Designed miniproteins, single chains. Designs and how they scored, part 8

Each design is a single chain, and the fold is of that chain. pLDDT is the mean over its residues in the fold that is shown.

## One batch from the design tools (miniprotein)

Design m245
Fold by ESMFold2-Fast:
Structure m245 (fold): chain A 69 residues (1-69)
Amino acid sequence: HHHHMEELRRQQYVEDVKKFIEELKERIKASPDPEKAQKAYRELLEGMVFALEKAGYPKEAIELVRKEL
């Protein structure tokens, strides 16, 4: 029931992070310079870990970003 609504919202945050990572991977594949794209991707993920932690995102979402580093 409604007891799970907040948990579903947390799961949505995790799913949003997964989708964002997949979008970034697609951009790397489409890039004319994949080496530069990969470097930008890692820098972005490092900044994302910091930003998500400061914003109070669930640890599960942060771990998804760390797995890509």
Scores: mean pLDDT 76

Design m246
Fold by ESMFold2-Fast:
Structure m246 (fold): chain A 68 residues (1-68)
Amino acid sequence: SDIIEELRKITKEKGTNFITPSEIREILRKYGFSDEQIDRFLTIVYSRSGNPSRLSLGDIEGALEEFL
């Protein structure tokens, strides 16, 4: 998805293998999601992740499948 491709670009630019919650919020807002929808989405991501401050692209992709 376009969202996952933008997040993958961020990880490449940062030189890391994780995404922060604030980076997810910025991308989802760009795609027209409300703050309430973003908070619900992040709850799903956190349930899949072992570390809520360091989210993997796999955790986010799985959460998008569940959320949509």
Scores: mean pLDDT 79

Design m247
Fold by ESMFold2-Fast:
Structure m247 (fold): chain A 65 residues (1-65)
Amino acid sequence: MELEERKKKAEEVLAKNSHVIERVEFEGDRIRIWIRSRSLLDEASAAVVAIHLTVLGLEAEIHVL
């Protein structure tokens, strides 16, 4: 899968979990995400995002605010 296709799939996952995502930055095959966790459900959403990004072969860095 090409990098651009992987980024597009990552953006779809991020859009589905936008309620916990404060900011996103792409740097090649690395993605940095700043999340605001307000509940255990938000933490679950963050975990789902991290798992999907790693399955897509992207290097995910998650920062909790």
Scores: mean pLDDT 77

Design m248
Fold by ESMFold2-Fast:
Structure m248 (fold): chain A 80 residues (1-80)
Amino acid sequence: SEIQKELKELNAEAKAIAAKDPAKGKIYMLEAVLEFGKKYGAPKEKVEEAEKLLPEVKEWIEKTKGDEKALLEKEEEKLA
């Protein structure tokens, strides 16, 4: 039940962040899941794989946000 409570809290926080900034919500969820896994004894091999991939995944999320902003700016130019 403690694990379920912590997961619900984590999901609620991730959703609150994502509602204001979807990219930040995604990054928060990735970091929180990794920390949760470390805390509850996820296999070290899987944790190390995730830690190695994390910088590339974060870069991809940030790039996606940049592309979304560029699309929004082009939409505003069409309305001017």
Scores: mean pLDDT 74

Design m249
Fold by ESMFold2-Fast:
Structure m249 (fold): chain A 65 residues (1-65)
Amino acid sequence: SAAEAARRAAEAALEHGNGVGAAAGAWDLYKQGVGSGEQARRAIEAAARGDAEAAARHTLESGGL
């Protein structure tokens, strides 16, 4: 499910301190039509700032968590 995919991407990002993977996961869910584009944008912005925790949080929200 979108929620499971978002959770796995967010957990991996938090474990490795890298928000880029979480943001990519959120963007892929949006492209598939199952994730929030607004939250994917926020995840990308957070990852660009080096904020892995914020990127993970927005990735979870993109999957409806």
Scores: mean pLDDT 81

Design m250
Fold by ESMFold2-Fast:
Structure m250 (fold): chain A 66 residues (1-66)
Amino acid sequence: SKKEKAKKWAENAIAFLRNGQKLMAIYYARKAGEYSGNKELADKAIEAILNGDYETAIKYFKEIGK
């Protein structure tokens, strides 16, 4: 389902972010937003990454994955 794909993409974003691969995390964040239909939440996660607030970004990715 689209929800399961969104969850997978959000989990990939978290994994890449934890490994310091910021650009890949942003790529998967955009996919998670598209597949979940929650672009606003994905955009907030990307803003958090750009601000260096990785814990807040991870929180938003977990919310997308629900």
Scores: mean pLDDT 84

Design m251
Fold by ESMFold2-Fast:
Structure m251 (fold): chain A 62 residues (1-62)
Amino acid sequence: EEEQKEVERLVKKAYEITKDLPVDEATGVVISAYARIKAGKKLTPEEMEAAKKAVDEIFKKV
């Protein structure tokens, strides 16, 4: 669905930013979500909510 694709796009962008940030809970969530996406697995609604929150936190750090 469109929401899944949008979250995947945001997670990929945030993942690139995490390479320049110290490891914390938000970076861990983004890395985990990115790994699931690369494995071809769909995020659950709960995982999508967590990923959206983590992406927002990462973008605030730039």
Scores: mean pLDDT 78

Design m252
Fold by ESMFold2-Fast:
Structure m252 (fold): chain A 97 residues (1-97)
Amino acid sequence: MEIGKKLKNLLENSKELSEEEKEKLEKLLKIAKKAYFEVGANEEEVSKEELYEKVLKLADEANLSEEEKKEALEIAELIYNTKKKNPTDEDILNSTK
């Protein structure tokens, strides 16, 4: 299964993923999200280059395999591209407090 399809199945709480695959994918997603938020915390614009460097650093600290590092980078790229194309209406509605 491709990483994008695995992420959709995880987000939709689909029964197509095994418990082991869900745990692994959640771990990789957590690393990718942490990298994205840490890079974005100091500036309004997230650099794709800085994001990739941060993902690799966090993956090394977590002792991930080369395959897991590759999957984490693919997840980070999906997060980056999703945020770049559409700030969700939810981000606009939740920022008015």
Scores: mean pLDDT 67

Design m253
Fold by ESMFold2-Fast:
Structure m253 (fold): chain A 84 residues (1-84)
Amino acid sequence: MSPMEQEIIDRLYKAVGDQIMREAGISEEQARIAVEEYVRFRLTNSGGILNRDSNRERLIDSIMEKAGISREQAEIAVDILEKF
């Protein structure tokens, strides 16, 4: 992982990680995975189009699979990250 990518992940997690854990009811490790997937998704999708059904669904599916959380928890995490 590049120093720039890691800095973005760390800053975003510090800003919203606690909120994600509280509102989605997930662990620190699961919240970190959600932030990492969100940052990766934004970096690989230069258009930043997160709210299209297929793109948002892909992000949610990836978070659910990697973090082991429900769809509802992943949606809450993505909503918080989008508001930042």
Scores: mean pLDDT 77

Design m254
Fold by ESMFold2-Fast:
Structure m254 (fold): chain A 104 residues (1-104)
Amino acid sequence: DLLEEMRELAEETLEEMGKLILELRGPESYEIFKKRVEESKKLESSPGEYAATIINLYLTAEELAAERELTPEQRAALEKIRERAEKALKIMEPYIEEARKREE
């Protein structure tokens, strides 16, 4: 259940990121992004790895946004990516705390 929830959240975040890349970088960058996403789907991922993917997508989106003024539609896409990153962190919070307790 956690794995499926995190996978769905990651897939939704990847879709929003794809839209943002298409609008900000154009169709060639979007096709490269799509191919990388398709290749990554062939790999087994843990809930933590999906959360890391979502967070990294948000950081990348922030970097893309920092270089230009966004349209309302692009800003909405960035906000959706941010909200999913916050949700992923909240879901993973108990697991991060448990992992932290195992490190002295």
Scores: mean pLDDT 76

Design m255
Fold by ESMFold2-Fast:
Parts: sequence; C-alpha cells; structure tokens
Structure m255 (fold): chain A 75 residues (1-75)
Amino acid sequence: SSSVIREVTSDFAKYRYEKIPGQEASIEDIADFLLEKGVSEEEVAALIAETRGWSLTLQKIRLLFFLAEFEEEKR
C-alpha cells in the first residue's frame, strides 16, 4: 500500500542519515538497509543482478519497492 512505501522511504531516510549523513544514497546503502530489515543476502544479490543495467534512480526505486512489498507480506 502507499502507506507502507511512505514508511519504508521514511525509515530509509532515517537509516541513511544515521549511517552516512550528508552524502547521496548509493545502491549499496539501500542494499544494506534491505539486509537490516531482514531481506536475505541472496534476494538482495538477485535484485542487484536484475537491475545492474538500469539507471541508478530506477535501480534504487526497484529495491525500495521490493522492501515495501516484503514489509506488507511480513504484516
């Protein structure tokens, strides 16, 4: 749902600020955030592999949307 994607985005912003304040978020920052939220290393690696040829913006969006779906399934 839109509420879950907003929550995930807000949580990532807080995580990002705590870990690397002032820098632009990298794909590795988002991957680390997914791992902290309980996504497996294998699933994160698969997402990175699937999106490797994409623009960084689309790759970041894909990972965050996956996390939103993962969090909805966990409810």
Scores: mean pLDDT 71

Design m256
Fold by ESMFold2-Fast:
Structure m256 (fold): chain A 97 residues (1-97)
Amino acid sequence: MERIARLARQLAKRAADSPLPAAPEIAELLRKAAEAAAAGDFEKALEYLEEARALARAAGDTRLEAHILDIQAEVYRAMGDEEKAAALREEALALLR
C-alpha cells in the first residue's frame, strides 16, 4: 500500500531530525519498512517497524513510538487483521493519553 510506505517515509524524515542518539538507526529502519511495504512485503515491513519501535521506546520518545504503532496498525489492516490493528491503535492512543 502506497499509504503505508508514504507514512513510514514521512516519519523517517521526522526521526532523522531528532537529537536522539538512536535517531539515524530509527530513520534507516523506517526507510527499510517503507521499501518493504511498497514491495508488498508486509511481514518484513513489520519486522523493521518493530525494531524501530523498540529503539523509540528505549529512547523514551513516546510520540515517535506512538507514530510507529499507528503505521504497524495500518500494515495489519492491509493484511486483514482488524483486531491486531485496533489493539495497536489503542496502544498508540494510550501512549499519547
Scores: mean pLDDT 84

Design m257
Fold by ESMFold2-Fast:
Structure m257 (fold): chain A 93 residues (1-93)
Amino acid sequence: SAAVDAAADTVAALLDASPEVEQEILERVQPLEDQGFQAAQAGDYDTARQHFRQAIDTLAEILLEGGVPQEAVDLVRQALLDRADALIARLAA
């Protein structure tokens, strides 16, 4: 949606302006995403959902601390949750 695209642009602008935020995401979020993907590929969809939720919540915290407005963070959070559900559905098929 246009609102999600605008929120994603806000996040991209923060990452361009703040390499330290990008580094924090790589250190704190990426390991949780990796665990989620591993669980999903193993067919453990409940564990995958839990790890993806933890990754999304951690990302949201970092973005809020970086100055992204709450409304934009909420839109990004929902888009990422929808994407995680779509990934799990695709792997379960």
Scores: mean pLDDT 84

Design m258
Fold by ESMFold2-Fast:
Structure m258 (fold): chain A 83 residues (1-83)
Amino acid sequence: SMPSLEELEEEIQKALDEVLKEVPWTEEMEKALDEIVLAIINGDEKALEEAIKRFVEVAGDTEAVKRLVEALKKYFEVLKKKL
């Protein structure tokens, strides 16, 4: 019932492409995305929530950003369950 990690990676790539079409990419967005990636690698749910909040604050609360955030959260949950 949960999507596979491969399917979620494709969803993340598609959502990120949509964000890049609608929002200019900034150093602040890159730093927030790096913090999201590190939080996922470390399994740190609190760090993930804080990094997502920073990303949304910089990128804006658009539908594309919401889709990216949802895909990243799903990826974290699936990865955590497989560990």
Scores: mean pLDDT 82

Design m259
Fold by ESMFold2-Fast:
Structure m259 (fold): chain A 90 residues (1-90)
Amino acid sequence: MSGKKVKLISEALYYISKAQLLVSSQSLSEVKDQVAEYLNKAAKLAEEAGDEGSAKYLNEAANAAKQGDLAKMEQYTGQALRNLTGGLLG
């Protein structure tokens, strides 16, 4: 049964996209708390879906966002996206 897992992963991807939209429209320093909140929500959803690796990367991305480290945030978000996409396609 994959329906619940697919829904959780899709919701995680939605929150990641909201975080990315914020940093594309405003500087990270202005939206860091909102970005971190969306990434933490995505991490919780990934964990509930059984993707602990993606959850870990998303929590690290959220911490990087709070530190104002855009490059590190994007790196960890990218790693999480690769894992989550693999979960949807496999």
Scores: mean pLDDT 82

Design m260
Fold by ESMFold2-Fast:
Parts: sequence; C-alpha cells; structure tokens
Structure m260 (fold): chain A 118 residues (1-118)
Amino acid sequence: DKIKEGLEYLIKGVEYAKKEDYEKAKEYFEKAIEILKEAPEDDPEARAALALAYTGLSLVYEKLGDEEKAKEAFKEAAELFSKTPVTPFSRKLGEAVMAILEENYDKAIELLKEVLKS
C-alpha cells in the first residue's frame, strides 16, 4: 500500500523536523513524495498525503534558508489540496498540515499515526 508507505515516511520526516535534523527531514519528505506519486494521480488520499509532504518540504526549505524552493513546495501543496475532496482522511491530514505549520510536531505525528491505523 503506497499510501501507508508514504505516511510512514511522512511520520519520519516530521520526527526529524522535531529534532531539528532538517537534512534528514528533507530526505524522508522526498521519499514520501516519490512513493506517493506512484499512486494513481486521481487518488484523493494520495493527493492529500502529497500535499502534506510538500508542506513539510516547504517548512524544511524555510529552515535551510532556501526561500524560493520553500515557496515552490508550498504552492504545490496548496494546488494539491485545492484538488482534494473533503473526506475524513483529507480532513485529518489538513489538521496535520496546520500542526506542521505551527511547528507542533507532536500533534502532527499523533494525527498521522491515527490515519495510519484507520
């Protein structure tokens, strides 16, 4: 299940961002993007998970001082969410996105683990 693998990499990305290991956080968000892109393009769950991955990548680029790459990643996240139907899955991932933007990494990890169980 590519969505499950993507969510596992997203959790790792957030865990490394919490540790301020932004190079490792970037690596895991990029791995999440690679695996999630293998899902059908019209899969709403893959789209929501990709939007979260790009949000995490945007935050990492901000922390690393790459403002242009941060803007590009954030634009990609916004576009993906605009195309994503509202489901219980996408709503919970939207809450995780807000937690990441607030740098509330513990809440983001909790929300992602809940999605992984359901």
Scores: mean pLDDT 86

Design m261
Fold by ESMFold2-Fast:
Structure m261 (fold): chain A 98 residues (1-98)
Amino acid sequence: SMEQKLILLLFRSTVLLGEAHVLERIARRAIEEKDRERLERVKEELERLIEEAEELREELEELAEEMPEEKELLEKQIKRLEEMIERLREVIERLEEE
């Protein structure tokens, strides 16, 4: 069902946004503490999360075309994922400069 897919993708996007928030906090702490081992682990996790978010964004874009009634909701969630991806990429750049 498209409704089941909508619920699942919205749930997954909410989980990824939460994971991003936690990882951004961990990354900031790792930078402040100059913990090289934590910096490398966090970078790998951020890169994984960006890949998952990019894939989910594409699935949400496809669903928005299939469900025009939910387009506004889906576009809002897509924007949140895009903003998150941009922030995480900036964090990775900061980690690489450390």
Scores: mean pLDDT 86

Design m262
Fold by ESMFold2-Fast:
Structure m262 (fold): chain A 82 residues (1-82)
Amino acid sequence: MEEATKLLEEIRKLLVKHFDPETALEIFSFIVDVIHEVKSGKLTVEEAVEKVREYLLSKGVDEQTADEIAELVRKAIEALKK
C-alpha cells in the first residue's frame, strides 16, 4: 500500500515537471481513472498501459515520453495489486 502511494506521487511529480500544470492534471486524472478500472477488474494491466500510451500519443506527446509514463503506470498498477 505505501509503495503504491509513493509511485503515484512520483508519477504526479514527473507530469508536473514535464508538462504545464493544466495538462499534467488532465493526464494524471486519466491515469487514475485507468488504474481504478484495473483495480475494479474492468481492464487488464496490458489494456490499461496501452490505453494510457494511446491517449498520450493522441495529445501529441512523443513516443519516448509516452513509453516512460506508460511504464510508470504499469509499475503503479502492479504495486496496487499487493
Scores: mean pLDDT 78

Design m263
Fold by ESMFold2-Fast:
Structure m263 (fold): chain A 86 residues (1-86)
Amino acid sequence: SSRLEKRREELAKRLEELAKQHEELGNMVAAEHARKAARAVKEGRLDEAIRHLGHAQAEDPVPDLRDQLSLEIEEVARLRAEEERL
């Protein structure tokens, strides 16, 4: 679906921006996992994306960024559920 493809593109872009924020704060492990999640979302590998975001969240010492990671995990899970209904 064109709608799901656009949603994957927008989500991947947000995850790339989140990875950059982690990198700017010196959270290199969290940044790497967020980038891997962005790539996985772009490629439609949503289970892998959720796994990488979980690793990023576990490695993140910053509460606000950890909360943002939680919201993005929920968004990827919703997108996966929508794709499974097709």
Scores: mean pLDDT 83

Design m264
Fold by ESMFold2-Fast:
Parts: sequence; structure tokens; C-alpha cells
Structure m264 (fold): chain A 55 residues (1-55)
Amino acid sequence: GKNAIINQAKSLASSINDKDVLNNQIQNLVSSNPTTTDTVIGEIQSAVVDSLMSV
């Protein structure tokens, strides 16, 4: 479900220090879930940004 995708994205953001690798993994996650809405994509992007900024 939506929360599972967001939680997986957050886990990736906390585990991957390379921004390019992280972005590629997030894109793969979104592409594997074609029913992902713009809202869910926005929540994923917000979670990734928060994780990258929390050094």
C-alpha cells in the first residue's frame, strides 16, 4: 500500500549515502508501482530530502 512504499523510500534514504544511487533506487521503486499518485511521489521526495538534510 501507499504507506509501505513511503516507508521503503525512507529506509532507502537512511541506508544510502550517495544521492545519485538513492535517486535511482527511488525511481525504481516508483516505476515498480505504476499506480503511485503524484501525492505519494511528493511524500517520497519530502522523506528523501529530510533524510539527506539530517546529517
Scores: mean pLDDT 69

Design m265
Fold by ESMFold2-Fast:
Structure m265 (fold): chain A 98 residues (1-98)
Amino acid sequence: MRQEIDDVAEALSAATDPEKAIEKAKEYVDQGKVDLARLIAEVARMAGNYEAAAEIYKLIFEKEGDAETYRNLAEVYRQLGKDDEAEEWEKKAEEIEK
């Protein structure tokens, strides 16, 4: 719990810098700390770092592919103006869920 609080603070700090966000998220994914990687992706998205958020969601997908990750990736691609790619990810999310 205490170490998790320290990890969250570090993740939040890294999330405001696109390059550091991707690097830190990759470390967390490799360590199995996927929730911390999701936190970095969400904060990066909120900060307008959509390209970094997209790369982080792709890293999460490689570890844990679920419909929510596909939807988050679709939303980020829409924010980047990549509507065709966003529609493809949205379709994949709907194919997984009933």
Scores: mean pLDDT 77

Design m266
Fold by ESMFold2-Fast:
Structure m266 (fold): chain A 56 residues (1-56)
Amino acid sequence: SGGDIVVALAELGLDLPPGVTQETLDAVAADLSPARLQERLGLSPAQAEAVVARLA
């Protein structure tokens, strides 16, 4: 869920980007990939890979 992404970001010491909605988080969680995290949340490739690894 989008909530799982928020928890993963917090556990990795990453802030949720400003203006990201729960709908955006839920959409990213439904089709989770490093590319989606980079495109939708503005994460770097390394940050996106870390979030995916945390959620696996």
Scores: mean pLDDT 81

Design m267
Fold by ESMFold2-Fast:
Structure m267 (fold): chain A 62 residues (1-62)
Amino acid sequence: IFEKYVKLKEAIFGFSFDVEIIEKLATPEEKEVIERLYQSYLDYLKKSKNPYLQKIAEEIEK
């Protein structure tokens, strides 16, 4: 299940959080899990001391 949500999130990595894509691919329950996974991943990247991971976090936040 976790692998599915990671794959779905990676598919929408285009520097834009496309709500239409999430709407088509996920149930309401899955959307909540995806949003929580996104926030957890973003927090992980922001807390990382690795400059490449921090750069990714900045790009996602735009």
Scores: mean pLDDT 60

Design m268
Fold by ESMFold2-Fast:
Structure m268 (fold): chain A 72 residues (1-72)
Amino acid sequence: MNAEVLGKAAAIQAARSSEEETRQLTENVVKYASTLSKENVEDAAQAAEEMGKESEKAKLVAEGLRELARKM
């Protein structure tokens, strides 16, 4: 899977999900992203930020990915 596609898809799904579903989605996406390179995680975070900039739920996914990249 392309990291950019992962970020965009996760942001879109989060925007359409409940708060609890978004929390679970964020955990699952971050867990999967932890198997990727730091560069790929940063690409996914950027894509999630651009796709979800107007959704608070989508921002949670982007923030989770940014936090993961910062620790790598």
Scores: mean pLDDT 81

Design m269
Fold by ESMFold2-Fast:
Structure m269 (fold): chain A 62 residues (1-62)
Amino acid sequence: MSIEELIEKFLEADKNSDFAEARDIFNELVKKGIPKEKLEELREALKNPALRHEVDLAISSL
């Protein structure tokens, strides 16, 4: 699955508050080397603070 497809699935999981699926997808995004700019876009689009926090930690590690 492409980074773009994973981003779409991650945002869908956030909308549904499906934390287990969201974490699985986010792990795959990080593994595929999602760029900082896309992580920052994701952070702003997220509604769940727990998922936003995970993205923020990933940005801080880059």
Scores: mean pLDDT 82

Design m270
Fold by ESMFold2-Fast:
Structure m270 (fold): chain A 72 residues (1-72)
Amino acid sequence: SEALQQTLARLSTLSVEDQEERVKMIELLLKTVIETMRFLGEPEEKVKEEEENAKALIQQLRDAVAQNKAAA
């Protein structure tokens, strides 16, 4: 999405170390949200869909950070 591309562009203005730390924080927050959905009794198929979406987002962020790290 456009918003994701803009977020990735802004992330690249940070140091590689700060980028890595922020991606770790985002991953932890997403895991917490997904676990909360399970705790609240959301349908398992919906939880799995959100889990896969979160996994894809984190992979995109990690790939962007790895590209920036390789350029440094």
Scores: mean pLDDT 81

Design m271
Fold by ESMFold2-Fast:
Structure m271 (fold): chain A 67 residues (1-67)
Amino acid sequence: MLTEEQKEELRRYLVEELGLSEEQAEKVVALAEQGKTTQMGVYLLLRGGLSPEQASEVSHRAHALRN
């Protein structure tokens, strides 16, 4: 489970660096917190408009935030 600080860090990265909307970023953070990495990847590609490379980077950052 991600802390509130870790969720805000991931959300900020998604919005400020990757250009996702706040709504899209919140959905990605929720999927990351639930450990639904496959669903998160699909969401990033189909609704987030990210490349496979960018989706992979999000997955790496989500893993780095988890203890």
Scores: mean pLDDT 77

Design m272
Fold by ESMFold2-Fast:
Parts: structure tokens; sequence; C-alpha cells
Structure m272 (fold): chain A 79 residues (1-79)
């Protein structure tokens, strides 16, 4: 459990860095990996938060909006 949670945290940080760099595809992949590891750790709250963040990303991109400000703020609010 602890190792999976740690990997979730590591991928979360990689996702933030990729978002800041404008590498949205890499950021989505890292967020999906973070979500997977949090689920493996039994951390359903963080996994559900990442589900909501990924859904928000899809909506922002579909509207042609820059997802960075909203996504970074949401990730910083993660429990």
Amino acid sequence: MEEARKKGDEYLEKAKAALEAGQFGKSVIYLEKARQYYREAGDEERAAFLDAILATYDKLVARGEDPRPVMLAALDALP
C-alpha cells in the first residue's frame, strides 16, 4: 500500500511539471498513472479527485481553453 501511494505522489508531481511545461499529453498519462496507484493503495478519495480533475481537463480542452490554471489549482487542492 505505502509503495503504491508513494508512486501515486511521484506521478502527481510529474503531471504538475508536464502541465507547467505545456506537455498536456504527458500530464494526462501521469495523472492516469497517479490515479491507478492511488486506487491500488486503497486511497479512493485521491483517486476520485483525479477522476474529477481528468474530466475537467477534457471539458476545458473541448472548449479550446488553456487547462493549466484550473488543473494546477485543483491538483494543489488534492488532500
Scores: mean pLDDT 82

Design m273
Fold by ESMFold2-Fast:
Structure m273 (fold): chain A 87 residues (1-87)
Amino acid sequence: MKPTEEEEKKYEEYKKFVDDLEARIRARQLPTPEELENIIKKTKEIAKDMGVELKTDLSKLSPREALSLALEAGNAFIIRYEKKKKE
């Protein structure tokens, strides 16, 4: 099934987001407090787009834990999108 134009735009946005997170992890750079808030906000947006309820209190996550969760959420969306595009 062909993805919607909205899903394609979200895929490009989230792919860039994941690439930026992977670059930070490789460089061992922790996000600033402002960047961390943006990462958490984007993670919530991805979870909502996937229909997943985040039961974890994201405000209690360390920067490193938030990066890991954001990568998992972003990669899950990317995998789902690519599977739909292939079918």
Scores: mean pLDDT 76

Design m274
Fold by ESMFold2-Fast:
Structure m274 (fold): chain A 66 residues (1-66)
Amino acid sequence: SMEELKEEVVELLRQGKVVEAAQLLIDKGYSLEEGFNMVDELVKEGRITEAQALALKTALVLLSKE
């Protein structure tokens, strides 16, 4: 489910596994826009920090272009 995916992304970020969180979203078929939207939702929900959001967005951009 979407909630299970969100929980897994939050847990990976809590562990500092930013690249793994970004790769999970890509492997689930998320576009860069869809990934950014999920990251913004997680910040709005108070589930991740703005620093974690920036790190995840950066990893998503780098992995999506490579």
Scores: mean pLDDT 89

Design m275
Fold by ESMFold2-Fast:
Structure m275 (fold): chain A 61 residues (1-61)
Amino acid sequence: DAAERRLEEAVATVLAWALRNGLDLAAERDKLLQLALSLFPEADPEALTRALGAGIDRELA
């Protein structure tokens, strides 16, 4: 699914950027969401929000 692959790429891009810059993923969750929505405006906002949240939770586990 092309849309699913695009969401995975978007989440991976944002998380890679955050980790490279030493950001606290839990503390910066809202900022990372705003960044993702700005970089990927063509994505469904609810799907991107859920996928990014799940990605952050996996990194913190």
Scores: mean pLDDT 82

Design m276
Fold by ESMFold2-Fast:
Structure m276 (fold): chain A 67 residues (1-67)
Amino acid sequence: MIVTEENLLEALRHMLETGQMSLLEALKVAEILGLDPEEFFEVNADGSAVLTEKGRKALEEAIEKLE
């Protein structure tokens, strides 16, 4: 899925629930939220992104602000 402003809230909720996202989606979310990618997620050997503890907190805060 390509992350856009229209589907941002859905993408944030999905990433928070699973703790995972594609690398491209995670980079787009970090860009939209103004987060440092290196603090937001870690890259798995398969190229997928996994939320850090800081990333999870940032997603929770962003979801609260968007609702």
Scores: mean pLDDT 73

Design m277
Fold by ESMFold2-Fast:
Structure m277 (fold): chain A 63 residues (1-63)
Amino acid sequence: SLLDEAIERAPEEELPGVTLYAMQIALALKAGDRETAVEIARKGAERFPELKDLFEKLAEELS
């Protein structure tokens, strides 16, 4: 999944933050809250520039 790819590609210094964002997206999706998941994915794209492509793709797939 795109969330797994984001965690695997995360730099060591950003790994805790990326993991937290991935968990929040997964929890929102499990709750059926796709709008919140999209918002978190868009914020992830801005916060983690090296993973911007993955977070943007995730936001598009969830929209």
Scores: mean pLDDT 83

Design m278
Fold by ESMFold2-Fast:
Structure m278 (fold): chain A 70 residues (1-70)
Amino acid sequence: AAEQAKVAKGIAEITKLSTEAILEYKDNPEIQRKIQKLTNEAIKRIKANPEKVDEILEEYRKRVEEIKKE
């Protein structure tokens, strides 16, 4: 129950960040593809490692920021 709630919250946060970034870069398909791949990978990792949700979220945020600097 609590574990499932943490996973759901983590996925919701990643989905929110992904949606915002994709909308921000609507005219840049390369950045959109990179963000989508990171999003899919992060969601898969959270589902496999619910105890590491916070770590995966932090890593996802850092990688999105690196892509935005390109």
Scores: mean pLDDT 81

Design m279
Fold by ESMFold2-Fast:
Structure m279 (fold): chain A 63 residues (1-63)
Amino acid sequence: SDLSQFNSITGLVGTALRNAGLDDEATELVNEGLEMLKNGEDASVVSDKVIKRGDKILSEKLG
């Protein structure tokens, strides 16, 4: 399901951010994704945005 895909992606990205000590960023990113879904965005599009934003946050904080 679309929600299952979203939950899998946000779980993986959120875990990566939390393992890096970025708990607030992980929480904000998940909430942004949930708002996008609530606003009617496609779960696949939202999942891609979450991955890209998570990668950017990790890159900027960790190199």
Scores: mean pLDDT 81

Design m280
Fold by ESMFold2-Fast:
Structure m280 (fold): chain A 66 residues (1-66)
Amino acid sequence: KEVRATVVSVEVVEEGDKATVTVTVEDDQGNRFTATVTMPVEDVEKGKEEALERAVAALRTARGAT
């Protein structure tokens, strides 16, 4: 059935010319998954998208690994 995930938080930490992007998602059952990616500061928007996709993939894997 439909897996719905809500973005709970997006955190960006800049260290020099690199940014660490952490995205936390929560499903309709209260499960939370966090993904972190590091990339150049100019690519932060791409990092947010990658972190979101990784968090959603982890959520799907956890549901399938039961």
Scores: mean pLDDT 77

Design m281
Fold by ESMFold2-Fast:
Structure m281 (fold): chain A 64 residues (1-64)
Amino acid sequence: SAAQRFGRAMVRREAALYADQLSPETLARLLAEAEARVGRATSYEEALAVAQDMARELRRLAAE
């Protein structure tokens, strides 16, 4: 769906912002989890919420 395509793009963008700050394994795990959640999203609001949740977790991990 359009919402799922949007969510995947947002999730990938968030992961890219932390590529130099987190291990590839950690990024791959979080990206896979977020993409699975986006696959279950039925609206743009739900897809955006997944991307925002991932952004918060990435920021937390990068801050240590």
Scores: mean pLDDT 83

